# Designed miniproteins, single chains: the designs that were tried, part 33

Each design is a single chain, and the fold is of that chain. pLDDT is the mean over its residues in the fold that is shown.

## One batch from the design tools (miniprotein)

Design m1187
Fold by ESMFold2-Fast:
Structure m1187 (fold): chain A 59 residues (1-59)
Amino acid sequence: ALEEKASGLISGLEMVGDYETSEEFRERLKAATTDEELQKLIAEMQERYRKALSEAEKR
């Protein structure tokens, strides 16, 4: 489900040290009540996580 995907991305962000973004997304996830809002958040989370993960893997 979208919520499970969002939770996974938040955990991923925390693991790579982007905790400020993860905290903001946690708040927004709690406020999101529509699929539109969830998909928007997931897209932003994926972009941040993708970049952070790529940088972490290069270390």
Scores: mean pLDDT 75

Design m1188
Fold by ESMFold2-Fast:
Structure m1188 (fold): chain A 92 residues (1-92)
Amino acid sequence: PVKPRKIDEEATREEASKTGPRVAEIILAGGKIIEELADLGNQSGIDAALEAIGRLLSGEADEVVIEADDLRIRMRVAPDGTVSASVERLAS
């Protein structure tokens, strides 16, 4: 938790919207996906994951599903701000 600002509710809300837990959780979940894709040597999957992370960070989407080669990547921001991420292999 951030220290409360001196009686500026609007500035406090603005800071929370800029650097809130949602942004940190998206970055952490996205980093894990990129690490898994890097272990697989899947550059197209990494590129797709970076685009999805960018869309979530910009607030353009709350859920993204990307298929890259034989992988399905899903990231979702829940209404409570929790982030879930998964990578599924579609082919053997």
Scores: mean pLDDT 67

Design m1189
Fold by ESMFold2-Fast:
Structure m1189 (fold): chain A 67 residues (1-67)
Amino acid sequence: DEEIEKKALEIYNELVEAVKKGDMEKAEKLARELVELQAEALGVTPSEEVKEKMVKQAIEEAKKAVA
């Protein structure tokens, strides 16, 4: 779904900007939104443990993008 892919990219760009500004609380919220959107797109229901792991991974990838 092109709309879901576009929205995911927009959230990812906001996540990178939040990390760049040092707003880690906003970065965590955006990473969580991105993980939930991807899970819905794939029709999967990840556990809270898996969701937390994916959120941390998304933040680390965003940090790498701003280095």
Scores: mean pLDDT 80

Design m1190
Fold by ESMFold2-Fast:
Structure m1190 (fold): chain A 63 residues (1-63)
Amino acid sequence: SVEEVLREVREQLDFVRRQHPDLPLAALKAAAEALVRDLGARHGLSPEEVEAVLKEVHEELAA
């Protein structure tokens, strides 16, 4: 589901941030895009659902 993908993406990004606290935003966004696409495919998300997840994750990273 969209919620499961969001949770897994957040967990993976939190792990990356803890291991690499000085990572630039551009690198985090690239990692988030790759994760959302991979997990979205695994969970059977539609293209519209993938875009919604990407938007939410990008907004969280930009805050």
Scores: mean pLDDT 81

Design m1191
Fold by ESMFold2-Fast:
Structure m1191 (fold): chain A 73 residues (1-73)
Amino acid sequence: GPLKEVPEEVKKELEELLKRAIDAFSQGNYDEAIELAEKAIELARKYPDSIDAGVYEIHAAVILVTTRREKAK
């Protein structure tokens, strides 16, 4: 099937969500980091045929899993 291009505005939103999630994680704000990572996953999943969106989803999922593991300590 055709891979749909993610709009540049959506790519910027995904990048900002990931940056904010990492910043929140680094500050120990684990609940905020989880919420931001989940928002990035939800946004990326709106573009299921996009390789770029898949890469953002994987990055967000790594942040989510890592943050949940740190919060559980």
Scores: mean pLDDT 86

Design m1192
Fold by ESMFold2-Fast:
Structure m1192 (fold): chain A 60 residues (1-60)
Amino acid sequence: SAAEAAARAAARAALDAQHGAEMDAVLAELEAGAPEEEVARRVAELEAAYAARLAAIDAA
């Protein structure tokens, strides 16, 4: 339905905005002198979380 499609699109847009903000925060940590290994691990964690949340939206 159009309502279900709109709800899914809104959920994806919200997820994309959240992921973008989280990635921006990690870049700010790198600029502030955080160790590159810690930043890389954090990026991997955020990418895994994004994939899991996207899959949950698609499964709903």
Scores: mean pLDDT 86

Design m1193
Fold by ESMFold2-Fast:
Structure m1193 (fold): chain A 61 residues (1-61)
Amino acid sequence: SEIEELKKKGVKYIIGTAQWGYSLRKTQSTAAAVGAEAIVPDLYDYKKQEELEEELKKLGY
């Protein structure tokens, strides 16, 4: 299962975007199943996007 593989990899964040049809609830439930934190970025906010990119880079993504 993809969820079990993500757990084994130690994924810390699950990212979804409400603007692309991902609901906050669906992103949160997937993160909970994986043992990760849910992130729903505001893609219209360039600063938040850059902050997210920096955070992901710091995590090795």
Scores: mean pLDDT 68

Design m1194
Fold by ESMFold2-Fast:
Structure m1194 (fold): chain A 75 residues (1-75)
Amino acid sequence: HMTLEEIDKKLEEAKKYFEEGKYAEFIRLVSDVVNEAIKQKNLEALKKVKEFVKEFTGDENSGRVKYLEDLINYL
């Protein structure tokens, strides 16, 4: 099981990929965290990922943020 501390580590790694323009790696890491959070039904992890994506895309209403919001409401 992935802990909140491991999620924070993966999101920091994703942040570095995004800053380096490695968007495929960024998307992969974010997706891995989302999939693990869904598997665990961990709403706090999903909320963390949503805020992280909002911070880095600068688009609060992006399809990715809305997808994460729907997942949080579903779980």
Scores: mean pLDDT 72

Design m1195
Fold by ESMFold2-Fast:
Structure m1195 (fold): chain A 58 residues (1-58)
Amino acid sequence: GRERIKRLGEEYVRLLEEQGQDEKAAAVREGLPKVLESEDLEAVEKYLELKIEYLKSL
């Protein structure tokens, strides 16, 4: 649900900041409230999971 997307978004932002991608991290943080209003919450959740998994694999 939305709470899980919020947690995933926060984790993704943290990982981006750890990788030095501060500009991208800021864009994700700013965009997250709009994303939470989307009807495609399941697609967003899966997208964030895949991005987090990729960054963790580095």
Scores: mean pLDDT 78

Design m1196
Fold by ESMFold2-Fast:
Structure m1196 (fold): chain A 66 residues (1-66)
Amino acid sequence: MEESEKAAENFRKRAEALQPPDERTRRLIDAVAEIIKESELVEKDGLKAYKGPSPEEFLARVDAAA
């Protein structure tokens, strides 16, 4: 949880450092960061499993932000 939240924040910080040229780019950055925040590694019985949104949900959010 904290790892994916940190990854999302780090992504936003890096994107902001690039000084996005327009509002559309900023919306895309926000959408991707939110998806990263929801995508996290889950440990179950000592095994690591990846948990995140479906590819369809990912594309739908990116399209909605664009």
Scores: mean pLDDT 66

Design m1197
Fold by ESMFold2-Fast:
Structure m1197 (fold): chain A 98 residues (1-98)
Amino acid sequence: NLAFVYLLAGQSYLAKGDYEKAIEYFKKAIEIDPNNARAYVVLGEAYLKMGKYEEAIKWYEKALSIYPNNKRAWRVLAEAYEKLGQTDKAEEYRKKAE
């Protein structure tokens, strides 16, 4: 319940472009429910929107460790690795996303 409230607050800040506050609230949600794959996905999205590709990758990979069948997360990981020039990793995730 409280984790869901923090997720909603974080998503509201994300929609407003306040990525720092979005990250703060998503991290609070994760502290309460560390197995909530969605919390890691939206945390990764906030870092991606900030252009922090290494941090985005970390959180999307965490989401996939909890809920592996997320083709959208694999596509986002492929894009983030490509942005970092890590072509082999980008190809690996692109193949998983098909």
Scores: mean pLDDT 84

Design m1198
Fold by ESMFold2-Fast:
Structure m1198 (fold): chain A 62 residues (1-62)
Amino acid sequence: GPLAAAMGAAARAAGEALGVAEGADNGQKTYDTGDPEAAAKGAELAAGRSAGEGALRMGQEG
């Protein structure tokens, strides 16, 4: 329903804002050093964003 869609959109926007700042730093670190910790952190942030997008999609269907 519309509440679930609004919550999903807010979670996605917050995740994207957080992911842009953190992902850029982690991407540079992974590129320079091949650091698996930076890669894992980037994947964790991407998973959080995907969960927010999933909630939004479910809200649109409900």
Scores: mean pLDDT 54

Design m1199
Fold by ESMFold2-Fast:
Structure m1199 (fold): chain A 96 residues (1-96)
Amino acid sequence: DEELKEKELKLLKELGVSEEEIKEMEKLKKKAENGEITEEEKELAFKLLKELFAKLALKYGADKKLVEELLKEKDIEKAQELNKEIIAQIEKKEEE
């Protein structure tokens, strides 16, 4: 869903992630989704993206428990789901 991707990018920008970093993360994500990424690159990109997101999420008041689950998650699909939950929590706090 394009709307969810747009919200994710907007939050990352508001969290201080550079436009260049966002582009690099999106390129890696698309390569992984298309199956063009190597196994080694996939593991490294996965860990890098998790660590980056976790660090930013914690700085901006995300639930520590959810962030800890994200860091421990080895499955990319489950990690993406946790990522969405963390983003939704941050958005909900902003609306309050």
Scores: mean pLDDT 70

Design m1200
Fold by ESMFold2-Fast:
Structure m1200 (fold): chain A 77 residues (1-77)
Amino acid sequence: MEKEKLIKEAEEVLEEAEEKLLERAEEIAEEVGLSVEELREKIRESIEGYLELIKKLVEEGKLEEAKELIKKIREEA
């Protein structure tokens, strides 16, 4: 139950973060000097990478590290 709950929370938090970043993609791209297309690709890759990392931490029993990463993503979004 705990592992499944953490993965579900991670998926929900990452979906919210992706939506917020995509809504601001044009503004962020202009600020950092990337094209909107390049930024969208980097956002997608980062979201996928964080989800895989959280899944790996949960599988390895590193539940506290997984919780901290989810919290950090929530705070940065």
Scores: mean pLDDT 78

Design m1201
Fold by ESMFold2-Fast:
Structure m1201 (fold): chain A 96 residues (1-96)
Amino acid sequence: GSIHPAPPAVQEAARRLSEKLLEAIDRVEKGADVDEVVKELAEEILKVIKELEEVYGEDHNVVLLMTALALRAIGVMFSIKNNRLEEARREAEELR
């Protein structure tokens, strides 16, 4: 089915999360502690979702898109945690 285009704020959040996920992958590839990177990444994902919820929490379509974005970002985070960096990179690039 045709999905309505995401609001600009959700599209910007997806782009920002993609960038942060790719940065996290690069840090891990360079020898950063995976658990520390994943913890920082989880805090950034939660922050973005809370900011969207505060502004758009009354819009069911935005809430659904925000939830889908959060679940996809969490999926990439688990790929990073499991040292699946090539898969994580592909998934992060697909978020935009």
Scores: mean pLDDT 79

Design m1202
Fold by ESMFold2-Fast:
Structure m1202 (fold): chain A 74 residues (1-74)
Amino acid sequence: SEAERLLAEAKAQIEAQGKALGLSPELVAKLIELAERVVRVLAEIADPEEAERRAQELLEEAAPEILALLEADR
């Protein structure tokens, strides 16, 4: 499915970049969780413009938690 393909690509990118940047396994796992939520939203909504907007809102909602984990990994 398209959602499975997008999620596989997102997971691969997050793992590769996380390793390159020296991110903790906890932070990498949280980023993968966020990617799974974004992909579900994109797959659920038939209107691409609305799907993109809701995905952006989800990313903005998750940003404070991701930033807190980045600070903790310092």
Scores: mean pLDDT 76

Design m1203
Fold by ESMFold2-Fast:
Formats: C-alpha cells, structure tokens, sequence
Structure m1203 (fold): chain A 71 residues (1-71)
C-alpha cells in the first residue's frame, strides 16, 4: 500500500539520519512525515512531503507533512 511505502521510507531515512548530528533537520522532516502518516494524513500531501525529503528540501517536507495532518 502507498501509505505503508511512505512510512517505511521515512522510517529508514529517520534511522539513518539519527546516526549523524549534522542531519538533525533531515531527521525532523522524516519524523514529521511518520507522525502525519500515523495520524491518517492526506495521501497526496504525504507523497509531496516524501518527494521533498528525497530531494533534501527538508523545510518543504516538514511543511507538506504538517499540512497533511487531519483537522
């Protein structure tokens, strides 16, 4: 399932980023995506968040993950 794929990828990125203190923003972006997925967030916004995470655009990834959170 697409949501499970986003969750698995964000978890892998978070685990990797947590091994390096210089990657704190990447870890934060991955954590926000995981949180939004678990909260049942909007799938299209979560796709955008993970795309930005892959591109190293961590501020955009955080923004889209937060927008994905259900109201």
Amino acid sequence: MEREEILAEARRILADALTDPSRVKEAQAAFEIIRAVKAGGDLELLRKAVEYLREGKFDEAIKYAQEALPG
Scores: mean pLDDT 84

Design m1204
Fold by ESMFold2-Fast:
Structure m1204 (fold): chain A 90 residues (1-90)
Amino acid sequence: MDKAEELANKGSEALRKGDFESAIKYYEEALKLDPNYAGAQLNLGVAYYTLGKYEEAAEYFKKAVELLGDKNPLGTKVAQENLKKAEEKA
């Protein structure tokens, strides 16, 4: 299994448990190994948004939109909707 995917999965588990600080650490480590991991970018945005860090959340959602593009239309739509919400609160 890819190390970046393993770390992103640990981040997602932390998010599910409401441990946003641990989730951020795992996703940041995943992105150090694979900066183009769209799922980690999207979930970092969710974690920062939940912590009220809307400017940081918008940055990660924007990167997720760029990475997902036309390859994952549903994921791109979710990232765009979250980006709009973060920008409106920033």
Scores: mean pLDDT 82

Design m1205
Fold by ESMFold2-Fast:
Structure m1205 (fold): chain A 64 residues (1-64)
Amino acid sequence: DEKRLEEVARATRESAEKGGFTDEEIQLAVEAAVETAEKHPKASIDSIVGAGLLPAARRQAAAA
């Protein structure tokens, strides 16, 4: 469902921006969240957003 993927992308972006991630980290989070949404069509948007933020958070930690 294209609308669901758009909603996931928006929610992930907003959550990452609030978390103080860089534009590159936000893009990674959005891409990871969209991929997770495609693999888990029954998962809640909140759980997908959380999963999508993990790669961005790991990259930030590795760079620090």
Scores: mean pLDDT 79

Design m1206
Fold by ESMFold2-Fast:
Structure m1206 (fold): chain A 56 residues (1-56)
Amino acid sequence: SPQAQTAAQLEAAVEETRRLLEEAMADPSVSELIRQVLQLALEGEEFTLERIRARL
């Protein structure tokens, strides 16, 4: 189904955003604002993924 395909793509996006956040957290040259933006992006991706999965 289209929802299952979108869920798979969002799962990959969640993993990528999580990696970026971990890298940003380990890098002192990255600003706190960028870390906050990545945290919000991860939260939004996870929220969307759970909503799509709930409809499967």
Scores: mean pLDDT 83

Design m1207
Fold by ESMFold2-Fast:
Structure m1207 (fold): chain A 65 residues (1-65)
Amino acid sequence: LSEKEKKALEGLIKAIEEGNEVAALAGVRDLREAGYISEEEADKIEALIRAGNLKEAAELVRSLI
């Protein structure tokens, strides 16, 4: 992973951990569009955020770093 990708993923983790659903969902979309995460990974993370499973969502993103 590049430092830029790592920073972007860490930013998503922070948004998830802060409970900022709007920022977290926007972050997932931006990372998918940038190609830093796969569409399948983005769908899984988004589903966890929408379900309120924030700890599991953050752990999944952390596993990608």
Scores: mean pLDDT 85

Design m1208
Fold by ESMFold2-Fast:
Structure m1208 (fold): chain A 84 residues (1-84)
Amino acid sequence: GHLEEAKKLLEQAKELLEKGDYKEAAEVAIKALMYAMKAAEDKDLILRGIGYILRAIGLMFEGDYKEAAEVALEGAEELIAKVE
């Protein structure tokens, strides 16, 4: 389901971040966060996820891909933990 996809994307984003592929890491981390939001179903948790997405996208717009990946990963990890 959405939770399993979020976890797979989270691990992929972490590997990309470790390899220095920051832009791809950010894109995959944002996808992980979006799948975590789909699994959440709690409105307050979804709103937290939206906050993380907006911050990550803002960082990507500024070219801060590493920080964007870190923010999106933090959000995805928080949402995944609270859905389980």
Scores: mean pLDDT 88

Design m1209
Fold by ESMFold2-Fast:
Parts: structure tokens; C-alpha cells; sequence
Structure m1209 (fold): chain A 60 residues (1-60)
């Protein structure tokens, strides 16, 4: 796994409207406001080698 379980949980929390404080996940925050959309989270997970099916399972 290219992201730790902690980083995946932080990304899920960011999609739920929590601020992103992880430097690796900050790249998914296009607006720079500490929030990540589902589309941005999906793009970040794909970049780290997750399939669309795996991403759907993580974000469901």
C-alpha cells in the first residue's frame, strides 16, 4: 500500500469536510482551504496506485 492506513483515514476525513494537515494529502486540496472534494480524493488515490473499485470501497 502506497499510503498508510492513517493517511487513507485522513483523506476520508478531509472528504467529509475536515481540515487536511498531512503534507502528502495537502496536494489533493486544490483550493488550499484544508478541504478535499471526493473528485480530488479519487484523483490522489489513483495517483498512488489505487483502482477505481478500491477507491469506491474506501470512500463508501
Amino acid sequence: MKLSDEQIQALVDAVRGRAVHDPILAGADIDGDGRVSEAEARATLRKHGYSDAEIDALLA
Scores: mean pLDDT 64

Design m1210
Fold by ESMFold2-Fast:
Structure m1210 (fold): chain A 80 residues (1-80)
Amino acid sequence: SDEEVLKKVEKILREAFPDEPELVELWVESMKKALEAGIPIEEILDNLIDTLKILAKTRPDKKEAYEKAIEKLEELKKEY
């Protein structure tokens, strides 16, 4: 279900960014609003992955955390 996908995404983001709970909450709430607006979960996941790829390039000091999140999100996307 879409709710199970969002829970898995939240877990991935919280594990990748344990020191940034407010940022993770912002991303999760943004995804929930997009889903409520009728945007397909696959598109929401693609948009999140693209955003994280841009952030990984602009924040080299946090590159490993972004790359870890991207890898796990791409694996999750293959299930749905």
Scores: mean pLDDT 83

Design m1211
Fold by ESMFold2-Fast:
Structure m1211 (fold): chain A 59 residues (1-59)
Amino acid sequence: SMMEQQLEQAERLGALAVLLAQQGRLEEADKYLAKAKSLTDDEELIAKMEAAYQRAKAE
């Protein structure tokens, strides 16, 4: 379904944001995290993506 496709894309973009944050590319990471968050209204998924992003920045 379209909702499943949006969820999958949000997860992929969130994972990319985490990877970019681990590389110290924080401006690009923030941009992709924002895109991921725009594709879903699932507060739990958004919170998980933000937590993973913050953790990646600490590495």
Scores: mean pLDDT 81

Design m1212
Fold by ESMFold2-Fast:
Structure m1212 (fold): chain A 58 residues (1-58)
Amino acid sequence: DLSAEEAAERAREAALEAGFSEEEAEKVGQGTRDLVTKGGLSGNVAAALGIADVESSK
């Protein structure tokens, strides 16, 4: 399972691969980290939600 930092990195990379700017990718990564640290979600779930958020924010 992913740590908060690993989940944030996965979501950030997905945002960059989707064509988002580095600033937008950082926001996705931070949001994903917050899902683990503040939301109490597992890293794997947080990463999946962060990636889905990238898709929906287009």
Scores: mean pLDDT 77

Design m1213
Fold by ESMFold2-Fast:
Structure m1213 (fold): chain A 56 residues (1-56)
Amino acid sequence: SELEEKAEELGRQAVRALAQGDRAAAREYLLKHAEVLEEMGKKEQAERTRRDAERL
């Protein structure tokens, strides 16, 4: 689905940003990823992803 593809892409972007040491970009991608997970009804996973972003 479109939401699944968007979630996967945002997750990949967050990983790339972390690998490059860009914590600010990684935080933004993780927050966007959490928004998409919430749209998909994956509220618990979205909340965990937001906490991961807060740790950056």
Scores: mean pLDDT 87

Design m1214
Fold by ESMFold2-Fast:
Structure m1214 (fold): chain A 68 residues (1-68)
Amino acid sequence: TAEKIKERLKELNPKASEEQIERAVNAILAAARAREAGDDDLAERYLRLASELAGIPVEEVRRIVDEA
């Protein structure tokens, strides 16, 4: 859920702006959908984008998507 993802991102990087968090949530949701569609390359691109936007390690982003 988008709400749960937002809370996790805020906990991992409290210094991120609301805009950065919102964009990162959208990228994480896009990554999850890409994985569901079988497009792992697109999913990885969205995971890296979310990592950059939220300012957290890509490994943490991957874990969030796996739980989504």
Scores: mean pLDDT 82

Design m1215
Fold by ESMFold2-Fast:
Structure m1215 (fold): chain A 85 residues (1-85)
Amino acid sequence: MTPTQQLLVKMLESEGLEAVQQEDPNTLDIYYKGKKVGTATENEDGTLTFTLIVDGKEITLTSGTEFFELLQEQMAKEAAKEAAA
């Protein structure tokens, strides 16, 4: 796991998310309460590409800020569904 991936894992864990390294060492799968919510891939230039699953659709993002904002919104929607159940 790269230093960038280690930092990302710590940030995700602080929000109650789980990050799992795939067979590709540059890719992390991101889970919320056992459900896959996205991925983070480190590119050869050291930048990150994120994917986020929103309403069954995969969205690709190159901004960590936008990724975390949308992820927090998705987590809030899932928490609201649990509260309504």
Scores: mean pLDDT 76

Design m1216
Fold by ESMFold2-Fast:
Structure m1216 (fold): chain A 60 residues (1-60)
Amino acid sequence: GPSAEETRRRALAGAQALLDAGMSGAQAANLLVHEAKILEKEGDLEGAEALREAARSVGA
């Protein structure tokens, strides 16, 4: 699987893509937190945390 660094890089790239698509930081952060909850339920704790970190970076 991907490294923690690669997982975080992909999460940040996804966050930037949402912003580039016209989402506000708050809208992008809300979507990323929702996706993180889904990943956590599926057992992907590392992916979930990467999405939460990305959400904090764009939602602040």
Scores: mean pLDDT 83

Design m1217
Fold by ESMFold2-Fast:
Structure m1217 (fold): chain A 62 residues (1-62)
Amino acid sequence: GELSPEELAERLEALYGADKEKVLEILERYKRGEISEEEAAKRLVELTGLSLAEAKAALKLL
């Protein structure tokens, strides 16, 4: 992971207009192992409009 959850949430807000607080909650839950990569990626798709593959790639930056 090259990015913190906060840094990735800021980038997704800037690029896609995503709700930063909702993105941050998903990323923090994923990083803590509370949700799977698949579940986190699906929730990011809803907030960003990214494809599932692109959302999974974004999670790998953490």
Scores: mean pLDDT 86

Design m1218
Fold by ESMFold2-Fast:
Structure m1218 (fold): chain A 77 residues (1-77)
Amino acid sequence: MEELRERALELARDGLEDARRGLELLKEGRVLEGIGLLLRAIGDAFEASLLARKSGGDPEAEELAREAAELAGGEPL
């Protein structure tokens, strides 16, 4: 359980950071790199949400995953 919770939180944080960086790259005109990071952010957010649910729920991981998905322009998964 602990390992799943820690992994979910790690993926959620990575997803949020990738989403922020992806948006920044798009603003700079680095479209392909920006899109790549946003897609990674969506994937990480999805995996984080699944792992958080398997671990019995982690509000912090779920919240960060939601923020990552929102920043990447997706709806909450």
Scores: mean pLDDT 74

Design m1219
Fold by ESMFold2-Fast:
Structure m1219 (fold): chain A 56 residues (1-56)
Amino acid sequence: SLAERIRALAETDLTRAGVLLYLAGHTEVVAQVSELARQGRLDEARALVLEAADRL
């Protein structure tokens, strides 16, 4: 499923996980993830991606 692929990518390639969330229409979450990643808050960015995947 899309959710399973996003979860796998959250650990290995956060940028690709974000692209999949964007294509799925989760633009607000992607904006938040991008801001957290820009600040170096990668653990929080990953947690947000995983939370969004669980809602798919």
Scores: mean pLDDT 85

Design m1220
Fold by ESMFold2-Fast:
Structure m1220 (fold): chain A 59 residues (1-59)
Amino acid sequence: SEEELQKRKAQLQARLDALNAKLDKWEKETGNKDLVERMRKLMEEAKEQEIAKLEKELG
């Protein structure tokens, strides 16, 4: 279902936004910009993989 797919994509984005907020706080507390940047890249790659999985299951 396209509607269910869009709903799950929105839920995934909300979780990613929450994780990015935690990474912003952690970067400010630790000063480790390189590690935070790497984590953000891994999160974006994981998001793309999860979207592909959702499209395979629901599209």
Scores: mean pLDDT 82

Design m1221
Fold by ESMFold2-Fast:
Structure m1221 (fold): chain A 72 residues (1-72)
Amino acid sequence: MEERRREEEERALREAERRGQEHMELIKKIESGEIKAEEVEESFLEALYTAYKEAGLDDKAEHFKKLLEEKK
């Protein structure tokens, strides 16, 4: 049934939007220098890189990719 599939997709989208808002707050704190990128988990930086890459924001994606490479 399409309705059942739609409800599951809407639930997943709502959870993703909610977590996206929380992640955006953390991104802003990193960009403002309130939190050092070095103290952020690699998995979080990878998630940001992927999200910006998929959004077509290559400049921002490359910035987070550099932070990932420098952490190694």
Scores: mean pLDDT 67

Design m1222
Fold by ESMFold2-Fast:
Structure m1222 (fold): chain A 55 residues (1-55)
Amino acid sequence: SPVEQVKAKRAEVVERLREVLKRLRENPDDEEVRKEFSKLSEEHTRLVEELEKLS
């Protein structure tokens, strides 16, 4: 279902956010890691909004 597909994508983004956050803790001044974290956070927000629309 569309809901299950979006949930799967959200779970994948959450796992990627955890990895990026770990890298950010090790290198807080890494601008590329900071940008990746921001992009993944935005993607997570979009997926949450998409789930609300599908409910």
Scores: mean pLDDT 82

Design m1223
Fold by ESMFold2-Fast:
Structure m1223 (fold): chain A 88 residues (1-88)
Amino acid sequence: SELLRRIAERDYEEFLKRVEELLSQKGETLTKEDVLAILKQIGASPRLIDLVEEKLKEKGETLTRQEALNIVREAAREFYDEALARAS
């Protein structure tokens, strides 16, 4: 389980680095569609995209890069926690 936890943590960190890099290519604000397009470009799983989309429902048409990163970070954490629970 410790090995699986370390693998999941590494994948989580690498995923967030890719998201941050792509978000940095946008202006200070972006649309919900921009966030979802970035996730699809990275090849995020459908479940992770669904988790992000659910959290985006609480936001207006646009959000800041920091808000987008926070939403993706929260959704990704939930996704990797679910994956670890299933693997245990």
Scores: mean pLDDT 79

Design m1224
Fold by ESMFold2-Fast:
Structure m1224 (fold): chain A 100 residues (1-100)
Amino acid sequence: VDPQRRALGFAIHQLRRLAELQGNEEALELVDKAAEALDAGKLEEAIRYVAEAARLLGLDAEQLVEYIRNGDVAGIADLLNDALFKVTGLSPTSDNFVPF
């Protein structure tokens, strides 16, 4: 697949995870519509749904769209990981985590 389509698929996957963690059903429906549009080859429609879902989830939708259009998977990962850490409240700096 082309880099833009790959980046879009990655963004959809990460947004679904964030929407599920926030319990945001409206954002989850938009993510599902984005996935359907991507599967149909309708990239611009998929990007539009991704932007709307990102906005509902409190993300920088314009920056996310720019990363998607540029095929910048690393930029998408950085943006979504920051949001995921804020939702989960997990500290990324604990070198001593031992599961009990």
Scores: mean pLDDT 77

Design m1225
Fold by ESMFold2-Fast:
Structure m1225 (fold): chain A 74 residues (1-74)
Amino acid sequence: SPLDAVVDALVAEFRRRLEQLRAMPETSDEEIRLAADTWIDYAERLLKTRYGASDEQVAALRARMRAVLDEVLA
């Protein structure tokens, strides 16, 4: 579905950005968490307002993005 493609693209872009930040030796875990929180908030609002996503679909996106953050910070 178009929504599934958007979710996959948002998650892939989120991972790419966090991995780029993590690769920089001067970037702290706190800075990565702050950037992640900002991008998660943006992605949730985009999904709700532009793509008409349900609360369950938004929660699923949040869970996937949180899992990516935890993996990147491991």
Scores: mean pLDDT 87

